# Designs tried in a protein design run: designed miniproteins, single chains. Part 56

Each design is a single chain, and the fold is of that chain. pLDDT is the mean over its residues in the fold that is shown.

## One batch from the design tools (miniprotein)

Design m1925
Fold by ESMFold2-Fast:
Structure m1925 (fold): chain A 72 residues (1-72)
Amino acid sequence: HMEEKLKEFEKRVEESRAEFDRWVAQQLAQLTPEQQKALLARVEKERADFDKMVENRKKAIKEGKTNEELLK
């Protein structure tokens, strides 16, 4: 079951990244060049934070601890 949970998590991570990239592209199309620069700086930080969260959650799943188990 841990392998299934890892695959499900990885699939959701890829879906979340695709959704985020789509959202960023949509926002950039609506913004001025100055606002685009500010958004890209924020995007860089959010991607770094997301990558860190992904790493931590993958470690928890490998240890047999899911979000549900961590809340119990």
Scores: mean pLDDT 76

Design m1926
Fold by ESMFold2-Fast:
Structure m1926 (fold): chain A 118 residues (1-118)
Amino acid sequence: KLEEVEKEAIEYTRKLIVDEMKRRGLSQTAIDAGLATFDAMVHGDGEVESAVFGRLMRLLRDGKALSDVEQAQLIAMRLYISYLLSFAVAKAILKENPETPLEEELEWIKSVLEKTAA
């Protein structure tokens, strides 16, 4: 049943990523690249995660402007990290208080993700 909370949190994160990219007026090619990056990280592709993260952090550190594709990948990375941390906290709470409603923890995760997207 915790797997259902995880699945819904991932689906909601994906929706917020698309909504944020559309609000920024990013191209469909950039949106597709951002979603591909998110999907790779969700499936545990540490090579994609490390390569994308390292490249984006270097560009930001050097004060360089990001392309639309790089902006989309940064949005995906930021929201993915927010998802990972909020889901880890929810798992810890449910372990300490197994009687806590799963829906309550899912709503909290969604709230954290919405604040990250804003």
Scores: mean pLDDT 84

Design m1927
Fold by ESMFold2-Fast:
Structure m1927 (fold): chain A 69 residues (1-69)
Amino acid sequence: DDGLRGNVGGAGAAGGGSAGDAAAGKQEMTYAIRGGLVNGGLDAGAGGEAGDFEAAKRGSQLASLEGVK
């Protein structure tokens, strides 16, 4: 629930973009991990969590790159 401030305003602000992307990535990472555990099963989720974590983190960094033009 926390991070709405960074998540809402981060995408447009130069300095805030990094902070917002970090918050968004953190939320997506948690969401992806939870979804992986539920959809793939706890056993499969254990191994997939590392991949999901990187995917979510990469998404956050990709959003920052998009702002670069």
Scores: mean pLDDT 47

Design m1928
Fold by ESMFold2-Fast:
Structure m1928 (fold): chain A 72 residues (1-72)
Amino acid sequence: SSKAERAKKILDEVERLKKEGKLTREDLVKAFRELGRLHGLSDAEIDAHIKNSDDEGLLFGIRSLADAILKQ
């Protein structure tokens, strides 16, 4: 599906940036927002998760959301 293709591209970019040592908090926040919306989370739920998560927590969330979308 187009959602699965989008989720894969977002995950692949985050993992690439991490391997290159270039992954920023802003990249994590952007990726989590896009994947959260694709998964059907509200903007309020997305913002709450971002506020209450460190970088490792956001990366875990990104991986989990992408996995859920890819398995649909």
Scores: mean pLDDT 88

Design m1929
Fold by ESMFold2-Fast:
Structure m1929 (fold): chain A 73 residues (1-73)
Amino acid sequence: ANLSEEEVELLREMAVALGLPADLPVPVLVGLARLSLKNGEFSEESVEALLKALEARGFHVERETLARILRKL
């Protein structure tokens, strides 16, 4: 999937929020995000945890915006 530069930066911030290295290559970040899916989507608990972790780091992301990025994976 072709991600914008801003979407890649958001994926890196999500990785850091989950305790993963920020400098992971984009294909690795995409692969790890895909491994978190159940029935082709992130679990409700995982989505809520990501939103709260991003907000705590100063990123105010709407659920629909996060869902749109995850759909590109």
Scores: mean pLDDT 64

Design m1930
Fold by ESMFold2-Fast:
Structure m1930 (fold): chain A 66 residues (1-66)
Amino acid sequence: MTVVVLGAGEEGEKKVEELYKKGHKKFVVMDISEEKVKKLQEKFSEADIEGIVGSENAVNYMKELE
């Protein structure tokens, strides 16, 4: 199951780590900062993390998931 995480900062990093320990392997991480998304992808290289950059893109993506 794919998990969507809003924000790739300290809180988003903690959320990905918590869920990865629970057996989640696929994540979509949304942030306005491309650097924060890339750092999170590098830290959890064993996880399949897709990055979405920009608040407007995040809102549109969430609408398509419903």
Scores: mean pLDDT 73

Design m1931
Fold by ESMFold2-Fast:
Structure m1931 (fold): chain A 72 residues (1-72)
Amino acid sequence: IDEAYNHLTGILNFLKSNPDERAALIKGLSERTGVPVSQVTDLFDNLLNGQKPSTQKQKDILIKIYNAIKEA
């Protein structure tokens, strides 16, 4: 969880100045993981605001997204 959080926040901090690339990443991750675009977007917004996933559902989404990024 902490490793996934730290790696994803690093990537998202780079992407916050590139909205088109961020949107493409969200769409690709949604299609790859089956997580709805809205839930991926909410996760990314929370991470960029320094909010760690607190619910089991949020943690599961974080791990799915992190694994998809690692394999890509």
Scores: mean pLDDT 74

Design m1932
Fold by ESMFold2-Fast:
Structure m1932 (fold): chain A 86 residues (1-86)
Amino acid sequence: DEEEKKNLGISYSLLVRHAVFQAAKAEEAGDKVKAQGYHDSVQEIVDRAKALGDDIYQMVQDAIAYAKKKIAEEKKKRAEAAREAA
């Protein structure tokens, strides 16, 4: 039902957000194998969400966008801290 779909979407959103953050950390560390593993996990979650329906797919896409925004903000924050220290 609609409530089950919402709960499933929340669970998938949390899983994909974690995988996106871990992929970014692995990329920054130069660990290409680990980064690829997390990218594969993100794609698998996206594919499963598409199969479950547009609502869940949209929630997962929103979670990916949120994680990417947070990664970009963290990079900007580090750059700003370096400028403020100068």
Scores: mean pLDDT 83

Design m1933
Fold by ESMFold2-Fast:
Structure m1933 (fold): chain A 80 residues (1-80)
Amino acid sequence: SKEEKINKLKEEIQKIGAELQRVADERSNAVLRLKELEKNNAPQEEIDAAKKRVDELTSRQRELAAELGKKYNELKKLES
């Protein structure tokens, strides 16, 4: 039914939203770690690795945000 499709999308949105929050928190921690390494003049290799981690989490956050947006658009069409 239409209601079953709406409920399934809402569950998917909740799951993606939870993962997005987790990735956002991991990214925030990675940024703080990068700042600590830079402040302490850590070896360039460690700073570069920390930057790569921030970039990977930033990309994942953008992917999840896009997926969430797509699911919200699908939900809006079903509720129209």
Scores: mean pLDDT 90

Design m1934
Fold by ESMFold2-Fast:
Structure m1934 (fold): chain A 62 residues (1-62)
Amino acid sequence: SAGREAGERAGRSGPAGAGAAGGQAGKDFNDLESGRRAVEAGMAGDQEGATEGAVEAAEKSF
């Protein structure tokens, strides 16, 4: 899905970038829990977790 591609692309920008993108998607699409998890993973340097949260939040938009 387009949401999945967007989330995975954000993950390639690094953990902080993925976390920020996931947090924003969570706000935009009312998935604050997935967005929060992405931000927390990004702050911890967990690129996989931040990317996963970003993908989940973005997918809820499609």
Scores: mean pLDDT 64

Design m1935
Fold by ESMFold2-Fast:
Structure m1935 (fold): chain A 80 residues (1-80)
Amino acid sequence: MKEKIIEKANEAARLARQGDFDGALKAITELVKLINEDKTLSSEEVAKVIGYILSAVGALLEKRYDEAARDFEALAEFLK
């Protein structure tokens, strides 16, 4: 269900903005699980969503928390 993915992406964005690296990584793990369980996403939607997650992970690893949060927010907006 896209709503759960959107909610988790927004949670990941919030945690990233707080500088909660471990919380953001846990939220990413849960987000990936939700994406894999959602049978309603098209291949194109999955590819875009994975792109946002990879960008956010890269930003988190470099301590660019605001950039990571924007990637999660962009993911959530894309699925609306």
Scores: mean pLDDT 85

Design m1936
Fold by ESMFold2-Fast:
Structure m1936 (fold): chain A 54 residues (1-54)
Amino acid sequence: SIKDEILIKMLEIVVSTNEFIADRAERKGLHELAKKEREAAVTDRKRIKELKEK
């Protein structure tokens, strides 16, 4: 559905943002923040996959 397509696109933006924040945090030595952001990205990627498999 169009609603699911919009949600997927929003989640893809969120994933990219989480990974961008994680990379910057890692460069600053903020390893716990980087780990948290990468874990959030993994969770959102799983949700994207579930939405695409409908």
Scores: mean pLDDT 86

Design m1937
Fold by ESMFold2-Fast:
Structure m1937 (fold): chain A 86 residues (1-86)
Amino acid sequence: MVTVTLELLGEDPETGKVKVKATLSVSEAGMYVLTVEADGKTIYEVRYLEAGEVLEVTLEASKGSTVIAKGIDITSGDQAEASLKT
């Protein structure tokens, strides 16, 4: 089983951008994909994870934008999605 979470870390007052952390948590060992979409851009990570490991991606997004994170287990096709409005 996969779980995806999004966390707002804070705002940079100099740039006006917000920092967001996407976390993919897995209960089974395997190959996983984490995609994070923000401001029309996509971050794509593919990684082997052991049971109980996490894959974290931190990104900057415009204030008032929507961040969408999707995690996929390549072997099972199990997936999870989270969205956060900054």
Scores: mean pLDDT 83

Design m1938
Fold by ESMFold2-Fast:
Formats: structure tokens, sequence, C-alpha cells
Structure m1938 (fold): chain A 105 residues (1-105)
């Protein structure tokens, strides 16, 4: 389960800070937890580059859904967690309008 993956691989204090950040941007608890897991695994991975993280952030701040999806898919592939992609994509789709409103308003 997502909670088991978080408990095993994620620092609780750092997870809380990342989750609070994404919730402040309009993400649900589900999306915030998924992004916290992905970001912490990305930071520990030698395969994830600064360009990968920058592409994700640039796409997010520009409100480019397709670019966010592609950047996250690339990061998930590099950390070996592609099985999370369908769940992450569904959560992102549900929250996208709220995120765009927060970033633009």
Amino acid sequence: SLDELIEKYVDPEEAKEIEEYFRSLGASDELAKLLALVIQLARKSPNVTLEDIQAFLDALYNGDFDAVVEALRRILKKIGMEELFPRLLEALRKDWDAIVKKLRG
C-alpha cells in the first residue's frame, strides 16, 4: 500500500513538510502523500538529475499538465516506481483545476 511504502522509505518530518507544501498548492492528501514519496525517493536516487526536478517544477508553475505528467513519469522510471504512475496520474487529474487556481490566483 502507499502508507506501507511511505513508512518504509520516507522520513516522516521531511514527508510532512513536502505534503504541507503541495497541499498549500491545492493538492489533496492523496496527491500530497504520493508527491512526498516520489520527491524523497528522487533525492536518494543517483539516476535523478537536477534537470529532471527542474522540468517538473517548471511544468507545474507554468500550469502545463502534459509536461508535469511526462516529468513525473520520467522521475518514476528512474527511481524504479513506475507502478505508482496510474495512481499518481489519477490523483493529479482530480486535483489539477485546484492547483492551477492556486498557482495563478
Scores: mean pLDDT 81

Design m1939
Fold by ESMFold2-Fast:
Structure m1939 (fold): chain A 98 residues (1-98)
Amino acid sequence: SKKERLEKLAKKAKDIGTLINLFEALVMLGEVSREEALEVGKKIYPQYKDFLEKALKEAEARRPTLSPEDREAIRQAVKLFEEGKEGEALRLFNRVVG
């Protein structure tokens, strides 16, 4: 299920920054809702709940403004995260979003 996939990916993330970028990517792609990502994120890093809520809200707001090329690059970044290539995933994601 989507929730099981999200929890598995979250557990693979080495730190909170990596987890946030992964969750922003998934929300921007519409693969998970902001609410689903926030539920999982708060469970793993409860001390960062307010930061997560803000970051995920901003990611959701960016979703309709993404070009097809940006969406494909973010999809590729998620694939790199799933493959354990976190450094490559973060570099690709940051080239698209900031």
Scores: mean pLDDT 82

Design m1940
Fold by ESMFold2-Fast:
Structure m1940 (fold): chain A 63 residues (1-63)
Amino acid sequence: SDAVEAAMKGMDEGMKANPPKGGSTDEGSLAGGEALVKASQGKWSPEEAEKGGKEMADSMKNG
C-alpha cells in the first residue's frame, strides 16, 4: 500500500517479462534507485515508484 511496495511490484513484473522493457542500463538503474529512495521517504507516488522498479529490473536483465 505504499510506494516501496509499488516499486517492488514493478521490479517483479519487469523480471518476469521475457523481453526486458526499456533499453538503457545506466539510466534505468539510476531511475530505479532514485524512485526507491524517494518512495521510502514518501516523496514519490506509487505510480512513479512502480515505473522506476520496472526500469531497474530492465537494467539488471540487460547487463
Scores: mean pLDDT 62

Design m1941
Fold by ESMFold2-Fast:
Structure m1941 (fold): chain A 63 residues (1-63)
Amino acid sequence: SELEKILEERAEELKEYLINELGIPREKAEKMAELFREGVSIAEAAKELKLPEEIVEKLLKHT
């Protein structure tokens, strides 16, 4: 569906941002994007992956 395509694009953008701008390891960034595609909020996914508070704050401002 069109909504599924948009969600996939958002997940890819999030993954690229985590890797290229925030220096998050590719494996963690891929897991974050997977959780996002599954409907987990950015805040919840970041908490589950034990990301630093500074990274969580930047992610919330990026959205």
Scores: mean pLDDT 77

Design m1942
Fold by ESMFold2-Fast:
Structure m1942 (fold): chain A 90 residues (1-90)
Amino acid sequence: DAEAKYKEGAVLVVEGKKKLEEGKKIGEEEPEKKEEAEKLYKEGLETFKKGVELIVEAFKEAGKEELAEKFEEEEGKILEEYEKWKKEKE
């Protein structure tokens, strides 16, 4: 069921992004909580990737390859943002 995969993936994408933003904010505002910020960022990235994978599968099942490619690009952007944040904090 492509619709069910899309809905589940959309929820995970939102949850993943929230954790990534929260982890970044804590890491920037509370240096003593660096380890907690890194954990949130890792969990957020893993959740975001799972969400993107489900959405990509749903769009491919529906024959919407362009939308699948767009979400794969979003995963790449989030990965780049995470790597940049980590490098700035080291």
Scores: mean pLDDT 77

Design m1943
Fold by ESMFold2-Fast:
Structure m1943 (fold): chain A 76 residues (1-76)
Amino acid sequence: SLPEPSEEAQRLIEEGREKLSKGLEYFKNGKLDEAEKYFQEAIDLFEQASRLGSYEGDVLAALAAMMLALIKKIKE
């Protein structure tokens, strides 16, 4: 079994999910610069949670990074 995440890791996941949700809303509305900013913030928070042993943080960081990569491709 994976180790249980700390309360700190759980808070980072919650904050990251809020950033991710906001980024998706901006992306949906065509606000790519704002979406990119929020996805970058979400990645940082999820990577911090992953370093604290959160598997969920690792998975969510990867998903947010894919969305950020998509935005960068659209801007190219």
Scores: mean pLDDT 85

Design m1944
Fold by ESMFold2-Fast:
Parts: sequence; C-alpha cells; structure tokens
Structure m1944 (fold): chain A 77 residues (1-77)
Amino acid sequence: EVKQLAFDLAVKGYSEDEIIKEVEKKYGKFPGLKKVVSEANKFGKKVKDVMDNGPNESWSEIDVAMALIGLGVYTLP
C-alpha cells in the first residue's frame, strides 16, 4: 500500500520530497521510506513517460505492465 501510494503520486508528477511528505502524513516515518519513494519515483517516471509520449524501443506498455506484476514492483502480496 505504501509502495502503491508512492507510485501513484510519482505518476501524477509529484516530486520525491512531496511524495515523502504525503507518505509520512498517512503512514508516519519508518525505516526504508526514502528507498521506497526513490524506487517508486523512478518507475513512476517511466510509466508517465510511456503515458505521455508512448513506449520507447527499450520499454513497451507490456514491458511496464509485466515489470509491475512480475517483479512485484509497487505491488504487495
């Protein structure tokens, strides 16, 4: 859920600092918060780029979807 919130905010164009503040407001401070936000921000930027400009040759819409599902990025069991 924390990963999902951070990812959603990154896709919406929030900065890493803004995402940290929003996560802290909902869940409080915890070990690894900055790491979770950093990973979410990196992947969210790739997703936003695909949504805005279409897929590049190294990342397709399918590749982005498979990364989210298959690698467990921003998904919790």
Scores: mean pLDDT 66

Design m1945
Fold by ESMFold2-Fast:
Structure m1945 (fold): chain A 70 residues (1-70)
Amino acid sequence: MSPEELVKRLENGINKAKELLAQGDARGAYTIAKLVLDEAEKNKDLLPEEKYKEIVEEARKIIEEAQKLI
């Protein structure tokens, strides 16, 4: 997988988690955001530094918001 494809995949995951959170699916949002965070951390060396930081911060924010609802 190219770095660009990985970034797009992770960004799509963030968007999906946000949609689930907005729909009241806190468990679904937590699960997707957790998977995005894990994949980003495992592939840190393949991601542009700015994109890695953005994705990780966004995923952690979704996880925190979802945990308040679980």
Scores: mean pLDDT 84

Design m1946
Fold by ESMFold2-Fast:
Parts: structure tokens; sequence; C-alpha cells
Structure m1946 (fold): chain A 72 residues (1-72)
């Protein structure tokens, strides 16, 4: 259960983070898994982050996710 173990590790780490850091880690985990499973392309993921950035109040959070996706 690779997904189960990674979900538990994410949950444990999130308990130690503030709400913004928890959101960042969850977003990175979801995006990476979606790319690995072929549910979206890297280009589609980047477009989604750009659209989210128009709404989000934290541009640093959006930029961190974008850099993470570019590195994949």
Amino acid sequence: DELEEEAKELEERMKKLDKESQLLEAAKFIARRALELGLMTKEQALESIDRFGKIAKNPELVEEIRRYLEAL
C-alpha cells in the first residue's frame, strides 16, 4: 500500500505544520500523484496553478508549487 503509507507520512507531517504549509504539502502530493497516474499532463498542472494563482491570496505559495511541478 504505497499510497496508504505516503498518505500516513503526509498526515503526520501536516500535524506539525501551520494551515498554509499543510495546504502546500497536500497540493504538492496531489499534483505529483496526478502526474504519475497520467490523470493530467505537466502542462495542464501548470495551467491549473496559474488559474489558482489568480484567486489565491498567497503568491509565494503558488510560486512554490509551480517550481515543484517544473522540477518533476
Scores: mean pLDDT 72

Design m1947
Fold by ESMFold2-Fast:
Structure m1947 (fold): chain A 103 residues (1-103)
Amino acid sequence: MGPGVGVGGSIEVKETEAIVTLTVTGSTGELARAAGEGAAKSAESSGGKVKLELREQSAIVTATVEGKDKRESAAKGTGTAISGIGGAIQAAFDMGGELMPGR
C-alpha cells in the first residue's frame, strides 16, 4: 500500500433528514486532515450542515441535510456523500496523495 487516503461512509435516512458520516483515513495526519477538510467543504457546499472532527490519522465528517420526505432526504444525502468523497479525493491529490481501496 502506497501513501494515500481511504474514505468510508454511511448514510442514515430519516423522513425529513439524512445524516452522512464520512471517515477519512490517511497514511499521514497531514493527508487525513487535508482530505477531511476537503470532504467537509464539499459536503457543506452541497447544502449539508457539517461537523468535522480531526484525529491523528483520520477525520470524521458528519453532514446533515434536510428533505421534505424520505425520498428527497435520501437523494440529498447521497448527493452530499458523493460531493464529500469527491472533495476528499481532490484535496488528497492536491497534497500528492492517492486514493486507497475503500469508500
Scores: mean pLDDT 80

Design m1948
Fold by ESMFold2-Fast:
Structure m1948 (fold): chain A 68 residues (1-68)
Amino acid sequence: ASTEEIAAVLLKHGVPQALAQEAAQALVEAKEKVPQAQLEQEVVNILVNYIHDYQTLLAASKEVTELL
């Protein structure tokens, strides 16, 4: 998935546009650096800095991981 597609998911879950773009870049870089088995946990570790509602964090993390 593109950085734009990931940012769109984050916007849908309430992350402001500038922060969504920043987070999307970090998520794409994380995919290149971490093993597939650790990717979902790394997505959560990144998104916890942007999403403070637990249910939203879980939903966004799952959707982003499936998109990566």
Scores: mean pLDDT 80

Design m1949
Fold by ESMFold2-Fast:
Structure m1949 (fold): chain A 87 residues (1-87)
Amino acid sequence: DYLEKLLEEIKKMQQEVDDLLAQALANPDKADELIKKAKELGNKIIQMTFGINGYLGVSVDDALAKAAQMKADLDQKIADVKAQIAA
């Protein structure tokens, strides 16, 4: 019940990250602010996912590896957006 609501919230937040990055591409003058918001929201998603994995009995090592991969993926998405704006 509560877990299902958290997973649904994470899905909505992930869509918001993607929307913010798309808006940054469409509005280069506002890109720094939009990218900052996307990064903050993405980091919140990573923290929430780590907490859920711990609650579900995922090993600490596996949960940390997943968090590190999610962080790398977020940083890459931001780098790709910045590169496209600079081109």
Scores: mean pLDDT 86

Design m1950
Fold by ESMFold2-Fast:
Structure m1950 (fold): chain A 60 residues (1-60)
Amino acid sequence: MIDKEKAKKAAEEGKKRDDVETSFDAEKKTLTITIGDEKLEFPVESIEQGRTELVNIANE
C-alpha cells in the first residue's frame, strides 16, 4: 500500500512544479515520481493501481 504522507507530498510538489516525471518499474513493482531533484518511490502492483491510489490519497 502507498504511504499516504509520501503520496500527499508528491501531489503537493507536483502542483508547485511543472517538471514532474513518473516512471513504473514492473520488475520491482515500484512507481517512481521525480519532482525536480527529488525521487519518491511507491510500491504498487501495477501502474494503474499506483495512479488510482495516488489520486485517492491526493483527494483526501
Scores: mean pLDDT 67

Design m1951
Fold by ESMFold2-Fast:
Structure m1951 (fold): chain A 94 residues (1-94)
Amino acid sequence: MPVVLTVFVGTSDEALARELAARIEEALRATPGVLSFAVSLRKESDGHYVVSVVARLASEEAARRALAEIERIVAEAQRKTGVPIRLAHTLEPA
């Protein structure tokens, strides 16, 4: 049954936020079971940047794979840059 995965990735670094948005978009395009997705980047009033991901997946299994890939990208970026990155997600029936 299709599901919707919503992910928010927050950082204070604009260049890092843009890189994360691009890498997440590339990863979702290559992930089996992704039916559609949208990635957007916005600046919050406090100067933080938020990458918003909304993806429609064919199944919960596909959503878990997509989320794991996003988490891998975030963890690699944190290790590489030392910049804190916050991640939150929700999963709901489509």
Scores: mean pLDDT 87

Design m1952
Fold by ESMFold2-Fast:
Structure m1952 (fold): chain A 109 residues (1-109)
Amino acid sequence: MPKITKPIEDLDLEEMKVYLEKHQPDLAAVFPKLSKEEQEKLLEILKAYYTAMSALTEAEERSLAEVEEALARVREGIDFLRSLGLDDEAETLERLRRRVEEHLAQQKA
């Protein structure tokens, strides 16, 4: 894997597109088919998911609150993707959400 020198939340749009192409190619292929407003909403949801993943490395009360907020945004994103008929992408995001929640539970236990 190429080493990312910046936190995922600090990536610009160009760097985020490259990241998606490498790690989420199906989602990257759908991205340019969406309206600009839908692209911005999807990017916000993806940033929230990556923030939740990053926050799991710092098991503090503040990071836990951020993880919970980010997971709530991811749940909204699953509904958004389903509303667009992107059921496979929504299922992928749902599986990733469950994985993050499992890791959070392991960090608390």
Scores: mean pLDDT 67

Design m1953
Fold by ESMFold2-Fast:
Structure m1953 (fold): chain A 78 residues (1-78)
Amino acid sequence: SVREKAIKLIEEAIEKGEDVLTLIKRARKLGVSNQELIDILDELEKKNKGGKAIEYGTYKSFVAMLEAIDKLIEEKEK
């Protein structure tokens, strides 16, 4: 399903050291929001250990930061 494809994109992004903006753009093409990406990354972080857990948590933090920035820009630009 769309969720399984999103998980695959996340795994590939981490394996390749892909930029978080590129991951967000590709997830958006699947109809996956930033909040849904955060939820998936949170679940993957909790299910993994060591370096992989840290990588999922790092991507989660970046997506959350970009979501906050997008909301701030949208609010100010109207």
Scores: mean pLDDT 80

Design m1954
Fold by ESMFold2-Fast:
Structure m1954 (fold): chain A 99 residues (1-99)
Amino acid sequence: MEEERLKKMEEAAKRFNAVYSADVSTRVSPEAAAEMAALLEEINKLVMEAKRKGKEKEALLLRYLGMGRVDEALRAGDAEAALAALREMVKKLRELVEE
């Protein structure tokens, strides 16, 4: 199960790279892929929670700007910068939901 989960997360990360930048040569490790998938799922949950609290527009703007930073990092071949951008997006979305 864990190996299947890591493989699915790696596939999700590769699909993400294909959607956001076809020119990105960066290949993420299974561990990085798992973290990216978990962060993306958390971002989705926080956006849904913000929508329930009437803060959908603010949450979508934070996601849009954050995903722009992720795309820029991936285009630069910097998987760690992409992960840092995802982590920062989760932090800002949690602050928005808690406000």
Scores: mean pLDDT 71

Design m1955
Fold by ESMFold2-Fast:
Structure m1955 (fold): chain A 61 residues (1-61)
Amino acid sequence: MKLPKEVADYRRKQAVELSKITDEEERKKASEEFNKKVLDYLKKHHPEYYEQVLELERRMR
């Protein structure tokens, strides 16, 4: 729940950019690259939140 505001703002901006991609495969790849950048940022600047995200992803699959 404690998503950093700068990360939330970045996600909203990228979601708008992703919605402009008409090719679904290109959109999926762009989303994956974006998620990697966000995770790298969280790992460096918000490591506790990064661990929480990894735990959620692990439980969702």
Scores: mean pLDDT 73

Design m1956
Fold by ESMFold2-Fast:
Structure m1956 (fold): chain A 88 residues (1-88)
Amino acid sequence: TQLTQQAIESLARAVYHARRGLDPENAAEVMKLFGQAVQALDQGDYSSAIQHLEQMKELVEKHSKDEKYKEEALEHLDRAIQAVQQAQ
């Protein structure tokens, strides 16, 4: 759907910014959650997708070392969550 496409695009942008503010270990976890969220969206499992996006948001909030990359990542994660909620 259009909203699923918007969710994936926002999520990709969130991951781009998150990786720049996170250490390698937390960046790897974000990439894992990204894959899980995309898989859940592909399967129409919007609840699991939202769960993975919320886990990414928590990692970025707790572990991001760069305020600008943190803000950008969180903004795009919120947009992704909103798009998934509207796609339900």
Scores: mean pLDDT 86

Design m1957
Fold by ESMFold2-Fast:
Structure m1957 (fold): chain A 66 residues (1-66)
Amino acid sequence: MKLSDEQIAQISALLKETGEKHPEISDSDLARVYLLLQEGRIDEALALLRELGLEDTAAKIEEILA
């Protein structure tokens, strides 16, 4: 599934904010989430966020994609 420009902007801003709030999370893990979302692998991206303990971020991404 191809994300809209608005969804891409919102997800990019959210992941940047998440990285700033959670410096213990690597930039490579956040980049992997972003790439999975761009590839339409939404379930895998959300599972990775939850594995990283970022459940609030996963919920916000689900809202953006709804």
Scores: mean pLDDT 81

Design m1958
Fold by ESMFold2-Fast:
Structure m1958 (fold): chain A 69 residues (1-69)
Amino acid sequence: SAATRRAAGEEILAAVLAADPSLRRFAEGLARAVEEGNEVAVQKGIEELREIDPALAARVEALLRRYGL
């Protein structure tokens, strides 16, 4: 649902900012892609995050799985 995607996006934004505040603009873009259900943009964002911080990318993937996304 839209509410589920919004909740997932907010939690991803919070997790990324807690790990690295310098990624704010990136995190906002990824959260928006999740909220909009843009699966291509979400996958692209996770791939880019994995190159920067593989552990944080794994945490984001776990959050998406927890929400069924």
Scores: mean pLDDT 88

Design m1959
Fold by ESMFold2-Fast:
Structure m1959 (fold): chain A 84 residues (1-84)
Amino acid sequence: SLADAIALLEELIELAEKAEKGEISKEELVRAMREAADRLRDSHPWLAQWLEEIIEALEAGKMSIKEVIEALRNALAQLRAVAA
């Protein structure tokens, strides 16, 4: 559901903030994001594909954890606007 997608993005933002602070590893964040993309693949395929692109950019060093947080927050705002 849309509510499930919103809750999942909120959880990923919290994990990304912990990774930025060094409380969890980048590898742990990537693992959580991959699991999220897999869960969203059938219900929200565009969001799942977008998360896979973010994961690739983060692993390639083309995107920082701070940029991932910003991207996730922007996606969350868009989903909340659709839910309203």
Scores: mean pLDDT 87

Design m1960
Fold by ESMFold2-Fast:
Structure m1960 (fold): chain A 61 residues (1-61)
Amino acid sequence: SKKEELARRLFEDGERDLAVGRELLEQVKKDPSSPASVYAAGQILIVGGEVNRELGERLLE
C-alpha cells in the first residue's frame, strides 16, 4: 500500500542518515581539527535519522 511504501522510505532514509551521522562523528573524534560544520552535520543526521526511523516503524504497525 501507499502507507507501507512511505513507511519503508522513512525507515530506510532514517537508517542511512544514522549510519552517515555516526561516521561523521567518529571522523571528528579521530581528527579534532575537522570543521565544526562536520560535527553539526553529524548531529543533525543522528537526530533526523532517529525521528524518520521511528516514524517509519510506527507506520508499519
Scores: mean pLDDT 84

